# Designed miniproteins, single chains, continued (2): the designs that were tried, part 47

Each design is a single chain, and the fold is of that chain. pLDDT is the mean over its residues in the fold that is shown.

## One batch from the design tools (miniprotein)

Design m5713
Fold by ESMFold2-Fast:
Structure m5713 (fold): chain A 89 residues (1-89)
Amino acid sequence: SEAKRLAEEALELARKALKGEVSPKEAADQLVKASLALMKESETKEQLLKAIGYALRAIGIAIDYELGGDPKKLAEEALKLAEEMLELA
């Protein structure tokens, strides 16, 4: 699915962010795209609500980065979110 492909790309970006190769904001931006695709592919109200929750968490990571949050901690949060999204996708 498109959501699964985008979530796999987000997972790879989160792993790169943990290594300091990209910003955690790049991973968060990709997680937002994956969440939007997951919303479109949602067959149940529960799946839709979970996808909305993932989008909000991804936006939170991006905002925290802009506010000077710890890049390693934010990369760890992005990695966990990407893994959770892949289970649902």
Scores: mean pLDDT 89

Design m5714
Fold by ESMFold2-Fast:
Structure m5714 (fold): chain A 65 residues (1-65)
Amino acid sequence: DDLARARRLLDEAEQAYKEGNIEKAKELVSEAERHLTRAVAQGADPDEVAELSRRLKELKEKLGL
């Protein structure tokens, strides 16, 4: 499930960022974005997509992406 993978990867990315592992956080953000894009194409729940898109955007801004 691409939506579930995106959520897991984003949770891991947020943890990596908190730990100061910026490069790992950036890699995980890129992976999460790919899976989220696929989930949207597959008709995933709009409310869950909106939540994950917001979290992704916030983390990307913190990482300078």
Scores: mean pLDDT 85

Design m5715
Fold by ESMFold2-Fast:
Structure m5715 (fold): chain A 65 residues (1-65)
Amino acid sequence: MEKLLEELRERAKELSGKIKELTEKAIKALEEGDLLTAADYAFELEMLGDEESAKLIKEAIESMQ
């Protein structure tokens, strides 16, 4: 899990706008153990075209279950 969170944080540094905002909110939700909220942000990221951030978030959720 921590490795996936670190990868998400590094990725977020290279992102901008709404995609960066949603990725950072998803990281916070994952850190707080709010897997449902993290999954909602992953869905929004996929709809905005950031499939890679969404994939990393989903993998982090699966590793916590």
Scores: mean pLDDT 82

Design m5716
Fold by ESMFold2-Fast:
Structure m5716 (fold): chain A 60 residues (1-60)
Amino acid sequence: KGSELTLEILEILKERGEASAKELAERLGASQKTVSELLKILEDLGLVERQADGRYVLVK
């Protein structure tokens, strides 16, 4: 779902190293709910990892 938004999330994480769902939602003009759902899918796929502080990073 939202392949364009998913690619934008991955691009921001690549550029910044880490971001929260809230920071991604604010930067992308998307709802935090939508971003959180996409991050969960990306985590399930092994593309991102949730850190202890709630921020997400790209899996190397």
Scores: mean pLDDT 80

Design m5717
Fold by ESMFold2-Fast:
Structure m5717 (fold): chain A 62 residues (1-62)
Amino acid sequence: FKVGDIVEALVDIPKHTDETLELKKGEKAEVLKVLEGGLVEVKSLKTGESGIVPERFLEKVE
């Protein structure tokens, strides 16, 4: 992924910590930053909230 990509949650992603974002399967988000360890910071297009999610649970929207 890269900054500005629109991604979709492949599964329900629960909130783990204050730094992480909750997403439901099928929700879309924008990538704000690519982090180490296969993590990305994204902004939910539904709620406008930002947080960290594992990139393996996301798919780039074409």
Scores: mean pLDDT 78

Design m5718
Fold by ESMFold2-Fast:
Structure m5718 (fold): chain A 55 residues (1-55)
Amino acid sequence: SPLDEAKEAFVLLSEGLGEAYERALEIEDPEEARRVFEEEAERTRKEVLELIKKL
């Protein structure tokens, strides 16, 4: 159903951002950690948008 597909997209977004955050926490340089987080978050955002376009 469209609601189940939307829920899957939100779960993907939440989990992707969580993984990006965990990866950034392992980086000692705050500026590099921010860059890595932003790159990973943008990747996750694009994947979620492609799923939502089909809802």
Scores: mean pLDDT 80

Design m5719
Fold by ESMFold2-Fast:
Structure m5719 (fold): chain A 61 residues (1-61)
Amino acid sequence: SKEDDEAILESVKRAMEYIKKSKDKELQEKMLKALREMAKGSDPELSKKINELIEETEKEL
């Protein structure tokens, strides 16, 4: 549902903030890979939004 998708996106945003605060490049890469795999298992609209958050976060690293 839309509500479930919003909850997932909020969780992804929290994970992104954790990644940004981390100084461990290996941990950052592992977490980003896990989030990309989660996006692949999601519906197309949710997947697009998750991938947009990943790309935005990578630009800030």
Scores: mean pLDDT 80

Design m5720
Fold by ESMFold2-Fast:
Structure m5720 (fold): chain A 62 residues (1-62)
Amino acid sequence: SLEEEIRELLKQAMDAASQGNYKEAADLYTQAAELLEKQGREDEAARLKQMAELLRKIAEKR
């Protein structure tokens, strides 16, 4: 299901971020946000996109 796919992407994103793989984490959060948008969960999607943008900026400094 889409909900299970979103949950799995979020787990992978959190794991990547905890390991310092910020670009990978950002890409995974972006994928989860796109699925949330398909479900009409716009506010949750927007928050994940903001997190992804922050993580990409952190990755650029390394």
Scores: mean pLDDT 86

Design m5721
Fold by ESMFold2-Fast:
Structure m5721 (fold): chain A 64 residues (1-64)
Amino acid sequence: MKVAVYYGFTKDGKVAVIEQELKEGEAMKFVRPDPESTVVQFVAPEDSEGVAEVRELGKRYDDL
């Protein structure tokens, strides 16, 4: 299964991570935390190293 992963910084300098599961033929939806936030997005297999790294980054900032 593919996932669309969005990560970036909110206007307050905090890290935000958003995931969207992609089904066959489904269009990627882009959700920004804030219009002024910097966001990076990519699509990858759910079990990819890049997805795992972004998930770990998000967990670190949930405790802030």
Scores: mean pLDDT 58

Design m5722
Fold by ESMFold2-Fast:
Structure m5722 (fold): chain A 112 residues (1-112)
Amino acid sequence: SLEEVLREALRLVEEGARLIEEARRRLGEDPEIANLLEVLRALLELARERLERGDYEGALVYLRGARGTLLQTADLLLAEHPELAEVAERIREIARELDRLIREAERLLAAE
């Protein structure tokens, strides 16, 4: 169902946030990574609130934002912190899976 696809998308964003928190802990105080994590967490909560209200279009807006933030974080890690390349590649994999779920949710929403 559309709700199940969106709930799975939220779980992927949560996993992405855990990976960024791991990167933040390994780097110590990095204000750019800390800011990106805060943005991702805010988008996750906004998407969750929209899903709870049955606002699937609203949830998708914030999930697309979360995907963008995940990709931006992975690109930053690869460019500036090559020692965290494996973490960055895992974040990219999550963003790719999130994109697939967003497309499936958009397809299901259009069929309503």
Scores: mean pLDDT 90

Design m5723
Fold by ESMFold2-Fast:
Structure m5723 (fold): chain A 87 residues (1-87)
Amino acid sequence: MSAEELYKKGKEALEKGDYEKAVEYYTRAIELDPNNAEAWYNLGKAYFELGKYEEAIEAYLRALQLDPDNEEARKNLRESAAKLGKQ
């Protein structure tokens, strides 16, 4: 399966609320294409929905390293940090 196919399967899983499956597909997509900023951003979203805030922070930071103008990733990074600080 190509990185693009894995990324698409990740997006489908994320849309269906299957966050564990989304993490699996996005992780595999990133292993094939580590420079896909959108895959890192969506991986962060899936981790956030699972309550895995440390992993979400790491994924959002990598997304921002690749695309520093992603305002949603910056916002979600701050929200993940706030959640972690409340745990």
Scores: mean pLDDT 87

Design m5724
Fold by ESMFold2-Fast:
Parts: sequence; structure tokens; C-alpha cells
Structure m5724 (fold): chain A 67 residues (1-67)
Amino acid sequence: DEKLEQLKKNVEAMLENGQLDEELAQRLLAQKSAEEMLDLIGEETLSLVELSEEERKKIKEIKEKIK
């Protein structure tokens, strides 16, 4: 849906800017719902990739956007 599509666009933008690992971004984009993507962001993105302060803020904004 629109929330999921917007979240996917944000993930793609972060991938293009080198802010996300390519394989992790593909996992996120493969999710069928915004809720599944949020769970994956919280569990895999933050644990597998150390993010800068700005990158963490962007992820929080993405989560807030689809709440």
C-alpha cells in the first residue's frame, strides 16, 4: 500500500546514498507489509549495520511515517 511504497522509496534512497547494505536493503524491499519491514529494520538493520546518528534518525522517521 502507499505506506509500504513510501517506505520502500526511503529504503531505496538510503541504499543509493550508501546508508544501507545492499543485501539488507533487498530483504527490506522483499517484505509484503510495512509492519514486517519495520520489524526487520529494528532487528536486522540496527544489529547488522552500525548506523550514524543521522542514519538512525532517518530510520526513526521512516517508522514514525508508517505508524
Scores: mean pLDDT 64

Design m5725
Fold by ESMFold2-Fast:
Structure m5725 (fold): chain A 74 residues (1-74)
Amino acid sequence: TEEIKEKLKELLTKMIDLLNQAAKSKDPEEKKKLLKEAEELYEEANRLAEEAGLTELLSQMFTDLLVSAAQAEL
């Protein structure tokens, strides 16, 4: 459903934001915390996608967001 797709996009967007923050941080403990939070968000997104049969869509959305984030850092 559209609601599940929006939730997946929200979770992946938050995950990418945390990954970007971790990449920019110079504090090893802050990096570890941010990476753990990103991992937890991805686990939630994957679980939701599995329940909805949207795992392929999740993979595509993840790829699209990574490409967008990489282009923004350039």
Scores: mean pLDDT 79

Design m5726
Fold by ESMFold2-Fast:
Structure m5726 (fold): chain A 89 residues (1-89)
Amino acid sequence: SEADELFEKALEAYNKKDYETAVELLERLGELTGGLTIIELYLLAKAYEKLGDYEKAAEAYRKLAELLEKLGRTALAEYYRKKAEELEA
């Protein structure tokens, strides 16, 4: 699918340290699908961290935490919420 192709290209870009392209592809993926999954949000947050965009990284980690909390993964959700707070400190 187009979504699978966008994620594959984003992961390839991240692995090549092309973090700007990884972010662009993941943002397009979110627009296409109406929202990113847990793994996609994690990759987006990591890419923003590598770019030094800590505010956007924190936003992605908060969205990741929200999805984890909905799945009952409360401890992991709290971990990513705290990580987001630390990035904006």
Scores: mean pLDDT 90

Design m5727
Fold by ESMFold2-Fast:
Structure m5727 (fold): chain A 68 residues (1-68)
Amino acid sequence: SAEEIFEETKKLVEEIKKKHPNLSEKEIKGLENAVKTAEEAAKENTPEGLALAQMILDLVKKYKEELE
């Protein structure tokens, strides 16, 4: 569900912040905006919102891989 995807995105962002404490304010704000957008997408309860939430999760996963 979109709600489960949002929760996974939130958890992943928290893990990234813990593993990479030297992230810039810009990078932290980018991650926080990703979580907020995923939450808003999940709340829409639409197929389009589900697709957007999944796209955001995939982008956050890619960002984590690029940091490691």
Scores: mean pLDDT 82

Design m5728
Fold by ESMFold2-Fast:
Structure m5728 (fold): chain A 103 residues (1-103)
Amino acid sequence: PDLTPEAVEALIAVLRAEGTPRSRFFAELAEFLVSLGLPSEGASLALQLHENRDDLEKLKTILRSFLSRLDEETRRRVLDFAIARARELGLDDLEAILRELAA
């Protein structure tokens, strides 16, 4: 079952309120996925990433699983956005994981 638009918006707002570069990245990734027509998937991904934010191996597993469910074009768009944004926010660990998943 899909989340309501209000629930998705509330989750993104909570992630932004955390005030860390990592939580900002998760919020912006969710917003990007909403723009692609994947609001419930984006919110669920961002929540899973936030819950596991200190565990790089779990983050990698969550991201790999999520990306494997996308078509090739959507996966490419998500990876390109995420890599650029992780770099801009100085999240070197997340950038490295995303680049590995793009290869």
Scores: mean pLDDT 87

Design m5729
Fold by ESMFold2-Fast:
Structure m5729 (fold): chain A 83 residues (1-83)
Amino acid sequence: MESEEDFEASVLLALAEIYLAIARKTLPHASADEIPDLMRTLEKAIELAEEALKRSTNPDIKKQAEDVIKEARALLEEARARA
């Protein structure tokens, strides 16, 4: 049965994935003026995924959070190179 901590972690992870998806879809079409907002979106995705990773004991949630952090960090480096 889903624990409160795992439920909270799953919500944080879902929000992180939404922010990551927005950044992933937007970054290829972003102008230089839009890059700072995308960087903030990616930083928020990382923060939410790191919080999910801290709260959850579920290995599937932890793996998904680690995957989000890895992808968000890579996109953040790409965004910085374009700013």
Scores: mean pLDDT 84

Design m5730
Fold by ESMFold2-Fast:
Structure m5730 (fold): chain A 70 residues (1-70)
Amino acid sequence: SKGQELVKKAREALKKGNYEEAIKLAREAVKAGDYVGGYEVLSEVAEALGLKNSAERLRKMVDEMKAAAA
């Protein structure tokens, strides 16, 4: 899907250290309906930036979304 393609591009940007582009693409993925993938990338950006509490909170949110869908 379009959301999944945006998540892949966001992860590539993150691997290159392009955090602004990674955040932009992750937000576009959320708007396209890929909430889980988009928030996962945002949690990884937060971790890379040393925002440990924000990263943990976002990961818990993603885990809860996955559990609710199961």
Scores: mean pLDDT 84

Design m5731
Fold by ESMFold2-Fast:
Structure m5731 (fold): chain A 63 residues (1-63)
Amino acid sequence: ERREKVEKALLKAAEKLGIPLNSVADLRSLTAEQTTQLVLEVIKSGEVSPEDLAEYLHEVELA
């Protein structure tokens, strides 16, 4: 549900931004700048709420 929606939005945003993200595990190897750009792109897409995104990032230890 929520997690799958966030993961799909992150992968789509990463592809658009040219960030090398093959899976959610790769999020831990991103720079702080790349993570910020990815978050902003996901929010701009409107597919995920900022609240759902923040909760997901906390669950994967990025927030």
Scores: mean pLDDT 75

Design m5732
Fold by ESMFold2-Fast:
Structure m5732 (fold): chain A 62 residues (1-62)
Amino acid sequence: RIEELERRMEEHLERARELAEKAKESSKEEIPKLIGEALREIGEAVDAMLEARRLREEEERR
């Protein structure tokens, strides 16, 4: 479970990087949309990281 959440975090961060690179090559009209999508991916990565930390804390109590 924790390993899956850490992998999910890395996947979202990688997608955010890809969107940022695509934005550098995109039209002015597309850049804000791609930045918004990258920020959403970063948010998902943070959520996965926080959930993984919570699960690790639960296991450390035992």
Scores: mean pLDDT 79

Design m5733
Fold by ESMFold2-Fast:
Structure m5733 (fold): chain A 66 residues (1-66)
Amino acid sequence: SNLADADALRDEVLANRPELIQRQALEGKVGALGEAMGRRDEVEADIAKSKTLEELQALLDRYRAE
């Protein structure tokens, strides 16, 4: 059932919670920078393409350099 599938996913997410929290924090920083630059849609697309924390950090550094 959807509830059992959601519980299994939740348990997996909880096991990786520190990484998920770090990812959400980085996504927030990149998104805020994109908003300040008037490039939110472009930044949102780049965030969606970034799969790892390292890629998100590189994305943040790239936009900060502009």
Scores: mean pLDDT 75

Design m5734
Fold by ESMFold2-Fast:
Parts: C-alpha cells; structure tokens; sequence
Structure m5734 (fold): chain A 82 residues (1-82)
C-alpha cells in the first residue's frame, strides 16, 4: 500500500493515548527536517473543526486541551519558517 509522509503523520496522531507527546514528536521531527513542515501542518489542520477547535480524531467532538496543543504545534512550525 502507498503511504506518504502525511499518511505516517496521521497514523501517529490517531493512536490512542498520549496525543500531547505525539504532537511534540511530530513538531520536533519537522523542525529537524525529517518531515516536511507543510505536511505536518496540513495533517494537524485536518483535526481542526469549523469553529476553530480541534478534536483528538478528525470529525470528532471538540477537545479544548487538544485545541491548545494543536495551536502550540502550529506556532512552533511557523517559527521554523520565519
């Protein structure tokens, strides 16, 4: 089966358990250049709801803690881009 970097990022974020550590791990990998920053940002944005909140799974109920973590992750990726 064909899997790109985006597919691997989605699998990591979709696992049950410590989503905080996964977001941090993906951001660190992107900052090291191991994963394209744009791909990580796109995958994080897929968890975004219409109201600007984020869910622990795409299309799930809004999670305020996950929303804060997603915003933090996107901010760190933006810093790398200048």
Amino acid sequence: MKEDAAGNVVKELGKPGDYRDRFKYLVEKALKGEIPIDKVKEEIEKFRNADGSYSVRPGGAPDPEFTELAEKALKELEKKKK
Scores: mean pLDDT 65

Design m5735
Fold by ESMFold2-Fast:
Structure m5735 (fold): chain A 59 residues (1-59)
Amino acid sequence: MKEQMRQNIRKLAEELSKKYGDKEAAEILKRGSKALEASGNTVGAEIAKEEAEELEKKS
């Protein structure tokens, strides 16, 4: 479900930001997005990219 995937990725983004800071969290999410796209999970890739962009704007 798209809603559950968005929640999971957003929660991961927040946890990564808290642990590593916004800039490092954004880099991790960008790598995750690329891996998801390579596996055919285009929806997950797009969500991860959006969350990474929000973290970059915040830093």
Scores: mean pLDDT 79

Design m5736
Fold by ESMFold2-Fast:
Structure m5736 (fold): chain A 68 residues (1-68)
Amino acid sequence: SPVLERIRELVEKKTKEAIKEATQLLADYLASQGRDATDIVNTVNSLIEKGEIDKAVETLKAIIDYLE
C-alpha cells in the first residue's frame, strides 16, 4: 500500500513531527478500513510527549507489519 510505505518513510525519520504525521496517516488509513484508531493515536502521542521516540517508532512499525 502506498499509504503504508509513506508511513514507514515518516517513521524512519525518527523526528517528533514526522511521527505525528505518520500517526495521523495511519489513523486515517485505519478509519478508511472501518477501524477505530483512537487508542493507537493516544498511545503514540503519549510516547512522543514523554520523549520516548524509539518506543513510538517501534509501536508504529509493529502496527504496519501487522497490517501487511
Scores: mean pLDDT 85

Design m5737
Fold by ESMFold2-Fast:
Structure m5737 (fold): chain A 56 residues (1-56)
Amino acid sequence: MNAVQKKVVEHETTRLVEENKELSKEEQLALVREATRNAPAEAREYAIEVAKKKLE
């Protein structure tokens, strides 16, 4: 992914986590995985990495 694509994935993943902060960390990670299930593997892995950092 280029820098612009990474920024978009980071922004969308952060928004998803923030909108669902009432859920458990495990449930928020599952939601990110479901939201990215049809995305390219590189984008999916990056989104999961971003979500894990936000949930620390």
Scores: mean pLDDT 79

Design m5738
Fold by ESMFold2-Fast:
Structure m5738 (fold): chain A 98 residues (1-98)
Amino acid sequence: DEVRRLREEARDHLVKAYRYIQKAKEAGEVSEEDAEKIMEHIDRALQALNEGRFDEAIRHAKEALDIAKKAPKSPYVEQAIKHLERAIRLAEEARRLA
């Protein structure tokens, strides 16, 4: 099932983005306030994705991406951005096929 595969891949990328933001927070590369906001939006995107609510998942992932892109450039934040962008593309593909 292509929709299931795309959803599982999007989920994997959201989880990786979450872990990179945790590392960025621990390294002091992002403020605690911004890190918590990004992580909250990723968590809400993961929940929406698991429930098949693709529009909500995409919206929350984009909110996380917007906050991450405004943060100071750092290796962990840049990795999180790449994973968020990939998750958004995969979720948009899943939405088109659903």
Scores: mean pLDDT 90

Design m5739
Fold by ESMFold2-Fast:
Structure m5739 (fold): chain A 72 residues (1-72)
Amino acid sequence: DEQRQQALEYLTQGARKLLAGDYEGAAEYFRKAAEASPNPEAAEHFLLAAEKARAGDTVGASEHAGLGVAAL
């Protein structure tokens, strides 16, 4: 599914930004992953990952990103 592939690509970019300490960039890509997600549960987890990343909570961001992928 092209939408699932796009969500995963945005998630990958978000994870790279998070590892680089670019919390604002990570949050933006996690929001884009949520928008691309066809599953509402996955989208909600990616939005939570974005909020956690923006707050500098890298553990919380990673946890919700992983839950989003599992729901995708």
Scores: mean pLDDT 86

Design m5740
Fold by ESMFold2-Fast:
Structure m5740 (fold): chain A 76 residues (1-76)
Amino acid sequence: SKEELEKKIKELKEEIERKEKEIEELKKEVEELIDSEDKEKLLEGIGRAIRLIGLEFEIELNKEKIKRLEEEIKKL
């Protein structure tokens, strides 16, 4: 139903908002860690940067899912 599709879109938008917040926090952590002379902290910073890229990819996937659901609603 249209209501179920609208609910799914709302949930995906809330997931995007949560992931965007996590990205902002990770960016601050990466900046702090990559400026370190400690090799272990540098490696941790690289790991967090990879996670950040993964979250950005997940946001783009969620945006694509929203677009498909919105197109499905238009066909109703």
Scores: mean pLDDT 85

Design m5741
Fold by ESMFold2-Fast:
Structure m5741 (fold): chain A 74 residues (1-74)
Amino acid sequence: EELQKLKDELRTAIENKDFEKAREAMKKIYELKGLKPSDGLIDRFVREALAALDGAETEEEKKELIDSFVNSVL
């Protein structure tokens, strides 16, 4: 239940290119799973996801990249 809400929050943040909200959601997802993520690891992952979206040419491609990113966090 809470995990699904955080996944939805992460997806929305990435869609809006909101780096800070994406970082916060991703950190909370890892913490909920009992993991202690490195800020550097999270920052890199979010930056790489946003850069990939900037390279996407179609709405379908962007959606696929976002879904893939959110699923890879889990």
Scores: mean pLDDT 78

Design m5742
Fold by ESMFold2-Fast:
Structure m5742 (fold): chain A 87 residues (1-87)
Amino acid sequence: SQQELEKAIQSFEEEVELSVQMEKDTAGESLKQLNEAIFGRADTLSPEDAKKLLEAMLKTYSRIAEQGIVEEAKEVYEDLKQRLEEM
C-alpha cells in the first residue's frame, strides 16, 4: 500500500542518517548493508512501488555523497542508480 511504501522510505532515510553519524570505520559498512536491505525491500514491492523506493533512496544517497563525509556513499549511490536503470 502507499502507506507501507511511505513508511519503508522514511525508515530507510532515518537509517541512512544514523549510519552517517557512526564512526567513520563503521559508517561505510552500515551504508552498504542498508543498500542491500533497500534492494531486498524493492524485491517485495510491485515494480511501480519498487521504482518509487529506489528513486527516493537515490536522492538521499546523492545528498550524502555530495557531503563527502562517508567515502563509500558514492559507491552505494552508483549501485542504486545502476539497479534503478536496469528496471
Scores: mean pLDDT 81

Design m5743
Fold by ESMFold2-Fast:
Structure m5743 (fold): chain A 93 residues (1-93)
Amino acid sequence: MSPEQASRVVAAGVLLIGAVVSVELGDIAAALADIEAATELLVETLEELGDLEAAEEVRRLGARMKEAAEAGDVERVAELAKRMLRLAIEATS
């Protein structure tokens, strides 16, 4: 993995933490923006690495996180964020 790819994975992790905190604070608009940005960073990185299956799973997890965030379900957003990060770390290892 390149330093630029590693930086995108770290940035996505920070955005996903921000999304969980934003849902806890009731700032759903900020949470949705962070989920979108994290999803795009991870999809781009996984597609560059040729892992199209992982990229598609990240897209699906991102869509589910947006639904959970709109419902104000902090626990669900946190669970889906952990799954997305695990998938990215395993695919980039």
Scores: mean pLDDT 87

Design m5744
Fold by ESMFold2-Fast:
Structure m5744 (fold): chain A 92 residues (1-92)
Amino acid sequence: SPLEEALAGLSEEERAAVREMADTLIKTGPADAIVAMVIGRLEKEGKKPTKEELDEIYELAEKYVQEHPARSLDDERALADKVLKEYEEKKK
């Protein structure tokens, strides 16, 4: 597997970190789609989020995905709208 091949040359600590990262990506994959939509909308408005702002957007996306699992692209779009609105309200 690609993961086992990537792990073959790493230390025990590095292997643990890569596996933890892979597990996190599996768990947060739906949130990544929502975050990408939010970033795309902000960029269209000429706004470039900072690292701290990206972290806030991720936290909101994870919260909404946990409460309302997306079943369609329309669901993902609706979640992105909610995340963007709450993020913008916190910045006012």
Scores: mean pLDDT 67

Design m5745
Fold by ESMFold2-Fast:
Structure m5745 (fold): chain A 116 residues (1-116)
Amino acid sequence: NPEEEERAYIEELVKRAKGLIKAADTLLEQYKENKDTDPEKAEELRLRLMIIAEELLRLAEELSKLDTPEAQELAKEAREKAEEIKKEVSLTPEQQEELAELLKLGEQMEEALKQR
């Protein structure tokens, strides 16, 4: 049944995305805890988080092709989590703050451009 296969495919994508977001949250917390106390553990966690970020971006692209509200919302959440990971593990705290402010400004400008 094509409708059952489509639902199973969507459910699997949703499950994978939610699972990776949860795993990312756990590993980000562990990375923050270890970055000043265990540099070797922090580097291992950093590499794992970067792999998760790339997989989340791939899943977000696939989810964005689906016409369900849940898939569209989850695609947005996956992209935001991947961006959070890249900022946290690739940049200094000062650089993270600069990028966070720049992204907020960009979002505010985009919203302003949507107004009449």
Scores: mean pLDDT 78

Design m5746
Fold by ESMFold2-Fast:
Structure m5746 (fold): chain A 88 residues (1-88)
Amino acid sequence: SELDELIDRAQREARSPEAGTLLALAVGALNGDFSGPLKEVDIAELVERAEALGDPAVAEFFRYLQEKYPKILVSDEDLAAFEAALAA
């Protein structure tokens, strides 16, 4: 599927650990691989974060996802860890 091709490309082409972590949050959410509390996040915010990281493949994945879903559920702890890494 186009989604699987976008995930595969983003995983191969991710340029930073932060971009890879952001991708893993969304892929885990799509597969239902959760533990702990969940948080609803606007996909538009995830697109902005991927673009800010300068990772075009991860940003393209999130833009594709945004066309189908305005929001997704992600692990609150994983999102907090990603935000902490960006602040460091």
Scores: mean pLDDT 76

Design m5747
Fold by ESMFold2-Fast:
Structure m5747 (fold): chain A 67 residues (1-67)
Amino acid sequence: MKYVEEARKYVERAKEALEKGDIDSAMEYLRKARAYAEKAKKAGDTESAEKIRKEVNELLEEIAKQI
């Protein structure tokens, strides 16, 4: 549960950074969110981790389109 909560917090911070045009910070927060999602998956929280990983990948694709 803690890893899922931490991953979600970093996704929200990444969204805020992206809205402000801070792409470098957004990418760093998305990397942290992905790392916590991976830890959540290893801890057995696979379904929540997969949802977070999908959201992270979608945000990374949106950043790639803006570069």
Scores: mean pLDDT 82

Design m5748
Fold by ESMFold2-Fast:
Structure m5748 (fold): chain A 95 residues (1-95)
Amino acid sequence: SPRDGTLLLVLGLAAQTAIWVAYRLKEQGKTEQAEKELDAAIDLLNYIADRFATPEQKAEFQEIVDGIRAAVEAGDREALEKHLERLQQLIHSLA
């Protein structure tokens, strides 16, 4: 529905924003704050997956989440951008 599509877009944007905040905090050496922001973003992505995704899409969400966590931990901006592009495509497929 249009309402569900709007909710997905808003929640997806919130998660992506928190992921970029986590990346920047990690780059600043604020590792504990970065981990808390990343955990909150991942919890939100898991909520989206549980509410809206098929079992196959949930598996894809998990692969993306694992990739995002690894990229943030490594400080790998290029890998992070790739995983976030895949996340955007997946969220749009749920609408």
Scores: mean pLDDT 87

Design m5749
Fold by ESMFold2-Fast:
Order: structure tokens, then C-alpha cells, then sequence
Structure m5749 (fold): chain A 77 residues (1-77)
């Protein structure tokens, strides 16, 4: 869906522009610190979407999807 694709695109941007912070998110997920990973991803995704001028409702939907993807990754680790 469009929201999932937008969430993946935001995560790809974070990995490219903030590689050290993205590594911390991945490391936190595999260390079982999923809530820390979610907090970091939510902050960076919100900053990126705010910078792009995305409206609050669409921004929240994409951030919520980013959180779901991070939590899903934690369940598979």
C-alpha cells in the first residue's frame, strides 16, 4: 500500500542520510531493545516527514507504519 511504501522510503532515507543512527536502530532491534529502536526510528521519521512538509495526519500514518515495521523486525529477530 502507499503508506507502507512511504514508510520504507523514509527508512531508506534514514539509512542513507543518518547511517550511524540507522545502525543503532538495527542493533537495538537485534539486542531485544525494540522500544529504544522504535523511539529512535519515530524521531528520525518525524523529522524527515516534517522537513518534507507532509501534513500531520499523513505524517502520523507513515510514522505508525514505520513503528509497525520495526516491531515486526523485532519479532523475527
Amino acid sequence: AATRQAALDVLKRIALEHPEEFQKIVDAVYAGKVDEAVAMAEKLATEELTRRGVDPATRQAIVDEVVRLIREMGEQA
Scores: mean pLDDT 83

